# Designs tried in a protein design run: designed miniproteins, single chains. Part 101

Each design is a single chain, and the fold is of that chain. pLDDT is the mean over its residues in the fold that is shown.

## One batch from the design tools (miniprotein)

Design m3521
Fold by ESMFold2-Fast:
Structure m3521 (fold): chain A 75 residues (1-75)
Amino acid sequence: SDAEALERTARASDRGMVRAGQIADEIEAAEAGTTELSLAGRQLKQSLDEFGAWDFLDTLRKMGALGAARLAAAA
């Protein structure tokens, strides 16, 4: 069913959003000296440093919260 395929895709997107928020939290924790960055975290941090886009971390955290809320609503 196309509806079932769309639902699976929506849940995958929601999980991806949660991961984006987790990477943002990881970068903030690494800046505070409390953790080491994953490869994805290091790559994103390098891009944020290069482009001066550190305000994007707030967007990623909001994205993670939205994904978590949508997963909870679907459960």
Scores: mean pLDDT 79

Design m3522
Fold by ESMFold2-Fast:
Structure m3522 (fold): chain A 99 residues (1-99)
Amino acid sequence: MEEEIKKLEEKLKKAKTKEELEEILEEVAKLLEEAIKKKDKESVERLLELLLEAAKKLGEEEGAEKTVALVKYEMGLDLSDMKPEQLELVKKRKELEEK
């Protein structure tokens, strides 16, 4: 996991095209799914940062922010850096789980 995340960080720094960024997003999504299943909070946090950076470069920031909010909530990670819109999504998710 650690070495795979480092490779993605390097790839993201060098990425110049939409195709390269989309490939990085697919790789991040696969590793994120694995890290969530293993409850690896450290890897999840790093992968969410990469997801958000790649999505911002593609103009898909809003969708990535929603994913970050819900994954952080599910994993019990720090939510203090979230936008009001992200916190509202977490509140709605919690309400649905209680019903």
Scores: mean pLDDT 78

Design m3523
Fold by ESMFold2-Fast:
Structure m3523 (fold): chain A 69 residues (1-69)
Amino acid sequence: MPKLSRRQQLAVTEIGLEAMEVLSVGEANRIALDAIKYLQDLVEKEGKSEAEAIEETREWARKKIEELT
């Protein structure tokens, strides 16, 4: 598959920014890195569409932020 799309990159950036509003920079950075791997796994291993993978990654990230806040 080709390199990360602009849409996937934007979704991860938005997750990182949201995490940085309520968490420390270090914790927000960990969530953003984990989100990249989570999104990539959904697309590459589970064959999910880009839109579906982004939605599931956003839901996962929101739950993580809630657990830490």
Scores: mean pLDDT 79

Design m3524
Fold by ESMFold2-Fast:
Structure m3524 (fold): chain A 65 residues (1-65)
Amino acid sequence: SELELRLLVLEIVRGSTELVIEHLRKKIKANPDNKSAKELLEQNERDKARLEKEIEELKKQIESE
């Protein structure tokens, strides 16, 4: 269904965001004073939380079919 395809796209975007978060965590571990990396990490963690919310709402819509 269209909803299942949308769910797949959101899950791919979430996976990509998780990879970015992992990369930023490694950068911060190498340089704890990297303020830009810390700010980007916080933003990506917020984006991930938003994506997880959208995924949950979409899963509920699919279950309601």
Scores: mean pLDDT 87

Design m3525
Fold by ESMFold2-Fast:
Structure m3525 (fold): chain A 103 residues (1-103)
Amino acid sequence: MAEEYRREALKILEEAIEELGLPEEVRERLRKFFESLSDEDFLSLYETAKEKGVDFRALLLALLAVELAKLGEYEAAERLIERAGEIDPEVAELARARVEEIK
């Protein structure tokens, strides 16, 4: 079960990363970060999303946006926040607040 959520999450994240057209160095840093998370970390994220009634895909896109902002990729972060907001506006609002703290 936990391994399944990690595989699904990493697939969603990789598809989003490829769609953004980011430099290879940024893509590699993001892959390393998310691959460093455990099966239990992804299961915990899924359970938290389910408990709070937020969409898991939107939550993953929001987390990716925050990591992009930490790397200075603010334009790409905003594009992901907009995509997350189309799925779950509440998740997008939380992601925007977090990105503003990083700026």
Scores: mean pLDDT 82

Design m3526
Fold by ESMFold2-Fast:
Structure m3526 (fold): chain A 66 residues (1-66)
Amino acid sequence: GLAEQLKQLEGLRKALEAIKRLEEELKPESVEYTAVDDTHVRVVLHTPEGEREFLLNIETGEYEEV
């Protein structure tokens, strides 16, 4: 229903905000995004100090370093 679609859009918004914060904090030279499953995206940040890998939950906007 419409309420479920609005919740999915809110999750995507939180996920995009999380990615933006990571890019602003770590200032990567490049970023790679890979879909892992329907709810998770792998984010690889290539920084001058090395690669940093995060697993992002697109429903909650939560992420963890792997």
Scores: mean pLDDT 76

Design m3527
Fold by ESMFold2-Fast:
Structure m3527 (fold): chain A 70 residues (1-70)
Amino acid sequence: SKDIEILENAIKALEEDPSETVARVIAHELLEAGIISEEEAQEIIEAARKGDFKRAIEILRKRLEELKKK
């Protein structure tokens, strides 16, 4: 699935460069692609702003698990 590949690449990018800028870019791209909700995108950005990159990645991984079940 294209959505799974996009999300896996997003997770990898944030793991390699845990920054607010990367988190914001990822959240924006995933939201525009319809892969995550507006609420999830905001939560990712807020977690990253607080330095909680583990939380941001957890949100992305949970969405990845949901996509893999289809």
Scores: mean pLDDT 85

Design m3528
Fold by ESMFold2-Fast:
Structure m3528 (fold): chain A 74 residues (1-74)
Amino acid sequence: SMEEELEQTKEEALKWGDLKTAELVDKVKEMYLWLQANRDKLSPEQVAEKLREVQALADEAIRRIKEFFRQREE
């Protein structure tokens, strides 16, 4: 799940002292929880827009950790 992937990403970031990536994960989690709590107050278009923003930031955090490991293996 995205939540499991984000938690793992945060743990890896903290392990390597990447506080910025850990903060990004926390921000993504907060945005996702906010969106779930406020879904009924938003139009379908606004929900889709916010989901795209959350997904893009989640993908970026995960990409940073994967790229870090790729660089270390190479």
Scores: mean pLDDT 78

Design m3529
Fold by ESMFold2-Fast:
Structure m3529 (fold): chain A 74 residues (1-74)
Amino acid sequence: DVDALAQAAADAVRTLVKSLLEDGYSIEEAREMGERAAATIANHVRSRYGQEAADKVRQAALAAIDEVIEEEKK
């Protein structure tokens, strides 16, 4: 289920970015590391499930990064 893969990727990247911010990394560093993780996950998904699945997983992960960073700015 591609939706389950997208949710798992979003959850993993959300956890990573939150942990980095809690450890004192800057918003820019946390975003960069989260985006690299999202790209790595999407590349693995593309190899097994194709480009459409990879795009969906990447979009979900990137949205999760934006959500965490917006919450941190409050």
Scores: mean pLDDT 85

Design m3530
Fold by ESMFold2-Fast:
Structure m3530 (fold): chain A 82 residues (1-82)
Amino acid sequence: EKPELSKEELEEQIAAAKAQLAAEKERFAKRELTEEERFVFELLVEGMEAGIEVTKLMIEGKYEEAIELAKKKEAELKAKYE
């Protein structure tokens, strides 16, 4: 089984993921992107945002909500970017 992390360590992991998301958004905003590159970056950004929210719900023990959100976000990303 995976080792149990403290709530502080789990929050630190979420903070790191949010920092990575902010860095991707900054790269997206600073670059003159082609339509194709913009599409890929928007997909990655929305995927990362969905991953952060799902992980946050799992940390809070809201597993059913996490599963429902993951399914909803997968369907939304597929509809927007496929």
Scores: mean pLDDT 73

Design m3531
Fold by ESMFold2-Fast:
Structure m3531 (fold): chain A 113 residues (1-113)
Amino acid sequence: MLKEMEELLEKMKKLLEELKKSDDEEEKLKKLEEIVELLEEMKKLLEKIKETGSKEEEKKALEILIEAAKIVLEASMIVLKHTDNKEYILKAIGTALYAIGVILDAELELKKL
């Protein structure tokens, strides 16, 4: 499960670099949506690690989730800077706020370990 989370993190990093290189706002939004889907997969893996893993594995999983959520936040901010489309702006704001929530929740869980 930890290896699967690390593989998802590497996919998110690659998608972020592709998002940065694109000059098309619609392509940037599609990459952001793909990055968010990978974060949701990571959250599912974290819940399985909490049920079956050690405290050390849970700590590492939370650290990976925080790094992944920071990628979502960065991707959201890039979309916001590169679009004048109201629907894209609202979606990027929504995903940025969601990522902040994930970071804060994971940081609080780390403090309890």
Scores: mean pLDDT 89

Design m3532
Fold by ESMFold2-Fast:
Structure m3532 (fold): chain A 98 residues (1-98)
Amino acid sequence: HMEKYTLTAAALLPESTSPEEVERLKAELEKALGPNASVEYKDRLLMVKVTADSLEAARKAAEIIAELAQKAGAQVVNFTLYSPETGETESRTYLMQP
């Protein structure tokens, strides 16, 4: 399929998160998600965008992002998934448990 699934995640990190912790988190996300992922951080907001060739790949990316964001202290992760098969965009909010 020429069009891909697009997963966008947004997570607010604790104000106590150091620049070093942010850089480690970005490196872990880039390593885990591969070259089809972009990771940005600004004003405590972690933004991750991943393009995936299948729904299963998008789901696995969401799971990895949720796990690493929770480890970094995020209490909430918002996901937006665009499906090229349906042309629909779905938004989900995940509440992370400590």
Scores: mean pLDDT 80

Design m3533
Fold by ESMFold2-Fast:
Structure m3533 (fold): chain A 55 residues (1-55)
Amino acid sequence: SVRQRVDDLIQQGQDYYNQGDVITASIHYGVAQLVASVFNDQQSLDRVTQQMSTL
């Protein structure tokens, strides 16, 4: 599902952020935002926005 794909991308981004790789984390969050946007999933967009605020 779109939510599972977004969750996977957020999790990957969070893992990179925890390693100090903010650039790769930003890319994963950006892809998650794009996926959520294309499928018009506002709940997933809100979750990605929340995660990106930690950068």
Scores: mean pLDDT 80

Design m3534
Fold by ESMFold2-Fast:
Structure m3534 (fold): chain A 72 residues (1-72)
Amino acid sequence: EALEVMLERLPQLEKDARELVETSEDPAERKIGQLVLEAYKAYKAGEFEKAFEKLEEALKLQHQLFQEELAK
């Protein structure tokens, strides 16, 4: 359900991801942005399975960063 909502919001997420890739100094944040951009490209190509896989990878990496921030 959450991933389905994220797929519907991919066009909006693409803008945020592009900003993250261009402005973030954190390599992990930039990688999350790159994964979201790849998901958006796959979504536009009708490759929904690939888009879903890229979003799952981005979400996993985001959760890892969130856990690291909580452990500071």
Scores: mean pLDDT 75

Design m3535
Fold by ESMFold2-Fast:
Structure m3535 (fold): chain A 64 residues (1-64)
Amino acid sequence: SELVKQSVEIEERDAEEALKLTAEDVKKINEERGVKISDERAEAIAYTARKLIEIGKEIMEKLA
């Protein structure tokens, strides 16, 4: 599936870094693109990104 292919494209290093992603990191990324977001939105984005990486890791472990 396309989702499995995308999970494989995420390197172990990138997954480890993404698990440590904070609202502050999300704000910095958006500032580089000239986009202002609220603290609440930044936290929600960071939380969602971390959860997607957790799910990706779980899928990869089950497929090993």
Scores: mean pLDDT 71

Design m3536
Fold by ESMFold2-Fast:
Structure m3536 (fold): chain A 77 residues (1-77)
Amino acid sequence: SVAQEYLEARERLLEALQKSTDPELKKAFGEYLSVDPSDEEKRDEVRKKLIELAKDNPELVQAIKEFDEADRKYRES
C-alpha cells in the first residue's frame, strides 16, 4: 500500500539520519516534515537543502529521494 511504502521510506531515512552526527541534516529534515504540503516552493527548497547536505553520503541521498517519492504518492492517494 502507499501508506506502507511511506512508512518504510520514512524508517529508512530516519535510520540513515541517525548514523549521521550532522545537526544541520537533522534540522533540515525536521523543516521538511514541518512544511505545508501545499507549499511546493518551500518543500522543493528544503528537499534540495537536504540532498546538498547529504551529497557525499549516497545511502542518505537515496533514502531522501525514496522518501520524497513515497511522500508524493501518499499525498496523491
Scores: mean pLDDT 77

Design m3537
Fold by ESMFold2-Fast:
Structure m3537 (fold): chain A 80 residues (1-80)
Amino acid sequence: SPLDKVRELVRKFAEEVAKINPELAKQLREIADKEYESPRELVTDVVEAFVAGYATLTDEQRAKFAELLKKFLEEVRKIL
């Protein structure tokens, strides 16, 4: 299902996020394990977690983080 495909995508991106922010990676894995009625609701929670995490990062981490979010959203568009 599209929801399961987005869950696996979130888990993959959590591994890359863990190299920058292990605590946010843990939050992303928790989001991937939550029940949602639609893939859009899961994606919304992921984006909100990224936005909240972004404020706590260094400039170098922010650049890599923005790139990871962009890649995630591009892969989500291929599923949805």
Scores: mean pLDDT 81

Design m3538
Fold by ESMFold2-Fast:
Structure m3538 (fold): chain A 70 residues (1-70)
Amino acid sequence: GQNQSDLLKAIGDILTAIGDLYDAEKALKEAEENGAPQSLLDELKALIDEAKSNLDQAKVLLKEAGEKLE
């Protein structure tokens, strides 16, 4: 049903968001260790902030989808 489909989509979205956040944090760490210019570090920090926001949104949607399944 719709509620089950919404839950499966939300699970997929949260898994993707976790992966994106992990990759972004790893990229920032490697850039810092290699002495990347501040402009690149600032861009990577912005991407991490966006990934964290996306993960928070995915967590809310997952919880709401789960609640709709009773």
Scores: mean pLDDT 81

Design m3539
Fold by ESMFold2-Fast:
Structure m3539 (fold): chain A 72 residues (1-72)
Amino acid sequence: MEEVTILGFKSDDPKAEELVKKVNEEYKGKKMTKAEAAELGRKLAEESGAKKVTVTVELKNGEIKDITSYRD
């Protein structure tokens, strides 16, 4: 499993703003798998009603990537 460090969550949808802020306070700087980060983003999109939520992560090799999760 690929480990990533959470740099932050973001959404361009105002519906997600407060939920993203709360989750950033809980998860910024924490390590988890890439799959767990994507699933958390998807859960935030579903809970907020936003179309998508993006998590910015630092990969094991130091590369910074955005993982975008979409609601169903």
Scores: mean pLDDT 81

Design m3540
Fold by ESMFold2-Fast:
Structure m3540 (fold): chain A 99 residues (1-99)
Amino acid sequence: SSLLEDLEEFLKKMEESLKKGLAKGKASDPGKGEKLVEAHAELLEAVAEMLKLHLEGKDISEALKKAEETIKRIEELDPELGKKLREELEELVKLLEKE
C-alpha cells in the first residue's frame, strides 16, 4: 500500500469514530452535539494540514498540537470518543514517522 492509501484509511477511521459519537449524542443535548460537530470539522482540518505539511517535507508540530487540543475538547464532551480519537492520532503520527 502507498502512504497516501494508508493515510486515507486512518482519516476514514477517524471520521467513522466521530460519526458514531455524534449519533450517540443525537438525542441528549443539542448544544453538546453542535460543539462536537464544530470540533469534528476543526480536527479534520488539523489532520489535513498535518498530511499536507508532511508531504511538503515540513514540520507538522503546530498542526499536531492543534489536533491534540481539539481532541481534548472532544474528550470534555465525550471522554470515550476523545480517547479513541487520541489513539487514532497516535497511530497516524507513527505512520508518518515510518516514511
Scores: mean pLDDT 75

Design m3541
Fold by ESMFold2-Fast:
Structure m3541 (fold): chain A 75 residues (1-75)
Amino acid sequence: EEEKKKKERIENYEKWLELLSNYYGISVEEIKNLPKEEILEMVREYLTTVNEADEKTVEELLEKFEKDYEAYEES
């Protein structure tokens, strides 16, 4: 159960990296080298600009992304 959840979080993080790479025109490797705060800001901009998400939805999705990020870093 826990291992499956961790795998899903890592997969979600990798999907986010690909999505941000395509949106900003920079490599996944370059994004991975950015500070966590910069990556979170990129996700926020994508959610507000492309998805037109409201503030509450942005906060909820950023919290989910942060957990996905932590799962990836711990792997």
Scores: mean pLDDT 80

Design m3542
Fold by ESMFold2-Fast:
Structure m3542 (fold): chain A 56 residues (1-56)
Amino acid sequence: SDADLARAAEAARRGDFVTLARLAREGGLSPRQIAEALGLPESSVARALAVGEALA
């Protein structure tokens, strides 16, 4: 949802990749959707998600 995407983007802006990975999983968000919301490359978001998943 738009609310889940907004919360995931805010977590990423804070460098809270654990929360980013959790919200992406719960909301069914793709790296592409998050990248578009943040104005970042999809590869950067995929790396942040991998870090968050590894730390969780």
Scores: mean pLDDT 84

Design m3543
Fold by ESMFold2-Fast:
Structure m3543 (fold): chain A 76 residues (1-76)
Amino acid sequence: MLLTEEQIQKLKELAENSDPLGRELIETNLRLGDIDEKIVEAIKQGKFDEAKKLAKERNSLLDEEGRRIQEMRAAR
């Protein structure tokens, strides 16, 4: 999902004021937003090989975030 400059700034501020776990989740979402924008740009330019590499990085971040969310639920 693409994030606006304002949304990125708000997430950074939220991360700074969050507990360590919340901060890490917000930082992961900021990285996902950056990668999503780069994927869209690569596709628009016909650079599908670059988009494929970015998609792999995005999937790795999503897997890590999902694992962390499951661990939080299991700990309750």
Scores: mean pLDDT 74

Design m3544
Fold by ESMFold2-Fast:
Structure m3544 (fold): chain A 107 residues (1-107)
Amino acid sequence: KKEEIEKLHKEGKEIAQRLDELFTRAVEALKAGNRDEALKALDEIRKFIESLYEKGIITKESYDKALEAIDRAKQAIKAGNFEEAVKALLEVRSAVADGIREKLLSL
């Protein structure tokens, strides 16, 4: 149990750094009005979150919430609602963090 907790804590830091990198790319693309680049960044975020779920790092509830937030971000980008897109990205980050915490509590 302790070794699993230590591993997940270390992975959590690496996950946070990777998400920050991807979110920065998405936000920069949004500020520049580059819809195609913003959508590409969202696709990379989605694939990363799928890998987290496959590895058992986040809960299914967290995974489902994160995907719903990504879909809302895509819709907002397509509509040109950059403020709403940023809000949805923050919801993705929150869902992933909650999923990691829930996994830690279940160990």
Scores: mean pLDDT 81

Design m3545
Fold by ESMFold2-Fast:
Structure m3545 (fold): chain A 58 residues (1-58)
Amino acid sequence: SEEIEEAARAGAEGNSTKVYEILLKLGFSKEQAEKLTVQSVMIGDEESSRALIEKALK
């Protein structure tokens, strides 16, 4: 999904606001989106952030 890729890039860049907005668009709850945003930004790696988001969509 292009949206997952965009969120992963934003996370690697430290753009928490953009990650959060995309995760909400993907259907995550506010609480889940906040948690995943923090994890994605802290990882700071596009590939790992993408895998994290994809796993959460199970």
Scores: mean pLDDT 84

Design m3546
Fold by ESMFold2-Fast:
Structure m3546 (fold): chain A 87 residues (1-87)
Amino acid sequence: SEIDELVERILSNPELVEIFKSVGISTEEEALKAFLSKLSKEELEELKELLDRFEAGDPEAPKRLREFLINVQIDEGLKLIEEGVAK
């Protein structure tokens, strides 16, 4: 499935794992699958594009990926870690 492919892609790259963890998204396989399964087709396509840019060495890609992940609707079971934002 697309979700399984994305999970493998993310978990195989330590830098991607750090980005997901930095925004409070679990990098446990089942939790990451649950997160990705809640994304729309359009959001999955945008994520794939951002992962492609990141793997190609685009210097904007880590920032864009963090922004995307923060903005994506996350299940109530996941926690967000926000750097520098007073709530």
Scores: mean pLDDT 74

Design m3547
Fold by ESMFold2-Fast:
Structure m3547 (fold): chain A 96 residues (1-96)
Amino acid sequence: DEELRRDLEELLRALEERGAHPVLIEALRLLLEGKKVSEEQIERLLRIAVESPDTFEREAALLILKLNGERAKEAVERAEEALRERRRAVVEARRA
């Protein structure tokens, strides 16, 4: 789909402009070339989605993981769960 390719190209440009983590840039380039992201890259993307201080990098990593389909399904679920726990911790800290 041409629309998906265009969206990924725009995301790649935004990541490059921000000086985002190289793994995000490499994974997006692989997807644009119709190649599979490696299991090592999936693990690194999961770490970025959970641990990156930059919200944009976390969202980009999660999107890239989702685009890998079944291979990254568990990684997506773990990233979304960690983000829910992070939001809960922030709400609790604000109440204290």
Scores: mean pLDDT 78

Design m3548
Fold by ESMFold2-Fast:
Structure m3548 (fold): chain A 55 residues (1-55)
Amino acid sequence: AKTVVEILDEKKLKLTTSGDSVKVLTVEGEIEVKSGAVLDIDKVLGLGEEYEIKY
């Protein structure tokens, strides 16, 4: 997958992508983030694309 979700801890994840941006579905709506973005896990419902998980 072009996008990797890295679990940093119980509250935070980091998105890394070879694309320009990643669409993220959150509890507040859809947002677009750049590679290296750190997000609150509790607010993320899913991604608008295929991803791989890294622990």
Scores: mean pLDDT 80

Design m3549
Fold by ESMFold2-Fast:
Structure m3549 (fold): chain A 78 residues (1-78)
Amino acid sequence: GLSKEEQEERYKKFIEEMEKLIELAKTNEVTPAEREAAKVAEESLRRIKENNTKETYEEEIKRYLELQHRLYQEELAA
């Protein structure tokens, strides 16, 4: 398994990634997929702020990975 320090770094990187998605969606040039990703990112950061637990981070990371997989499949089908 990951060390405590590696796990904390993973959560920090996840927050930074979510913040980047939200920032990108503030431009007028984003795709529908990028807008959906930003909305999910905002909801994830809100839930983490309300419940700052390891369980919440793991659930939100899982949701993000599932979203990425779905958007990738939709792009391949188009």
Scores: mean pLDDT 78

Design m3550
Fold by ESMFold2-Fast:
Structure m3550 (fold): chain A 117 residues (1-117)
Amino acid sequence: VKEELKKVLEELAKLPKSVLQNIITVISRFKPKSKEESENPLEELVAFLKEILDAIKYGIINPETAETDPNDFFRLALIAGDKRVSPKVLELALWALQKLLEGKPVDEIVEEIFSKI
């Protein structure tokens, strides 16, 4: 899980800062279907971040329009919504993406996520 989290964050760190900002804006408006805690929050976090990365790579989401286009928001929400994403996982994802946007090293982000769980 730790190695998978690091790899996903390294790939996300390669994205333009504008892309990261738009994804943060979209995710910050997402309401999870359940408020229940995840039994495997790290695995859920990795899966969620990977789904976001894959959606960008396959052109399912246009990051430039995600902030202003409801369809791009709903595409991202559907990807997250196929499985229950816990509030804690959404909070960790937002925090990690924000730290990537700020230029924080991936290794430091990974260590801090492990300290929060």
Scores: mean pLDDT 69

Design m3551
Fold by ESMFold2-Fast:
Structure m3551 (fold): chain A 119 residues (1-119)
Amino acid sequence: MSVEELVELLFSEDPEVRYQAARELAKIDVPESALPAIREALKDPDLNVRRAATHALISAGEKALPVLEEALADPELRFPITLQLAFDKSLIPLAEKLAKSENPVVRDAARSALLFYKA
């Protein structure tokens, strides 16, 4: 399945289809062109879709940092993303980079998440 097809499936009315699309994106080298769609999946009402989308951003690595910074600046996305950063140890390297953000809201959210591992 192509990246373009997976991106389209992230907007399916079926949460199982959205979950499978996000999960498949986490297995590939995600191009930057797919990152905006993955960012929208972080707003998904289904927790499994949000978790799979977070893993896709981890798979993208440092190129996902701008998307994570934009998402953390959004009040509606900040709490669910901060929660994922706080409870997923694989996100610690990304959280440490976000803690150096020029945006104080992003920086504080990332630092708060890191405190869950340092306490």
Scores: mean pLDDT 77

Design m3552
Fold by ESMFold2-Fast:
Structure m3552 (fold): chain A 70 residues (1-70)
Amino acid sequence: SPKRQLTLEFAVEALTEAGRWFDRVVAARKESVQNNMSQEELDREIQKIDEENRKRMRDLLEEYDRRIAS
């Protein structure tokens, strides 16, 4: 069904965003070691990554909700 296809597409996109979040967190932690960042600086960088991921996930969910309602 079209709704089933939309749900599968959403699931794939959501998993892709989870992978991007993980890669960014790993990169930030590696950079913190290389640049001798304070714990406070690392925490701020992770917070930004989390906020950006939350926005992307909200945008994906809103698009999914719009499509499935149609």
Scores: mean pLDDT 87

Design m3553
Fold by ESMFold2-Fast:
Structure m3553 (fold): chain A 71 residues (1-71)
Amino acid sequence: MGTDEEIEKAVREAAEKYGLTPEQRDALLRAARHLKEGNFEEAEKYAGPVLRKLTAEQANEVVGDVLGALS
């Protein structure tokens, strides 16, 4: 269970922590919303390019933070 506000907070905090651009933040937000809807293919389409710019450790932290907000 995650509200849109909880998802937006998690994405904003990740974007600030890892120095993401506004466009990358918006892509992660779209990915998180698709993930909440169970649309994993669309979530990966939006999140993939952003996560590839991060280290594996940073990408795992971002994914964990977003999944936590969805719970």
Scores: mean pLDDT 78

Design m3554
Fold by ESMFold2-Fast:
Structure m3554 (fold): chain A 100 residues (1-100)
Amino acid sequence: GPATAQVESISPSSATAGEPTTVTVVVRNTGPEPVRVTAELRDSNGNVLASASATVAAGESVTLTLDFTAQEGTHTLVVTGVGPDGTTRTVESPITVLPP
């Protein structure tokens, strides 16, 4: 079936430039089938700074953690769910990296 991964929370939505930061992403699968979830933190040039992935069983939630140190600017957290039929669902969220 289709990917049914829902992003429940992202914390924090901001970081300080040059400071090691952990972003926690909670993803819930609202569908009847398992979904493969990948979270990637990308800079403004599309470089992947951190990634995590898990398989989320039907009706379950998973917590993904991304550890990174970033430069100042707007970064994008990209969460992609892939259903067992190969359909994909993507959610993008900004992570703002502030000056120290």
Scores: mean pLDDT 83

Design m3555
Fold by ESMFold2-Fast:
Structure m3555 (fold): chain A 114 residues (1-114)
Amino acid sequence: MEELRQRVSELLTEAGRAAEAGDYVKALRLIAESLQVFAELAKRGDKEAIERGSVLLQAAADLAHRSGLEKYAEELRKIAEEVRKNLDDPQKAAELLSKGVEIVRKAAEELEKR
């Protein structure tokens, strides 16, 4: 638990720096890694990780929108809302967060090709 919380804090700090530098590919990849950690914490019953994961999915949607990746932005906003609705279902929330990881990774790959 503690090692995963430390890891996600480091990943989110790096993601923020990448976004501020305009490196949206790196920011999205670091967000995907952070979401993977939140999915693992959610499986362990960490409700705060589910809530933070939902917020991070909305942040990823905003970055995707700013990058012209509207299809991915819409998918990420939908997943973020579904995660929030499943705050009391750790298994379902973790599955949705893992789906969010896949969408964010695909968005980063699409952006890198441009």
Scores: mean pLDDT 87

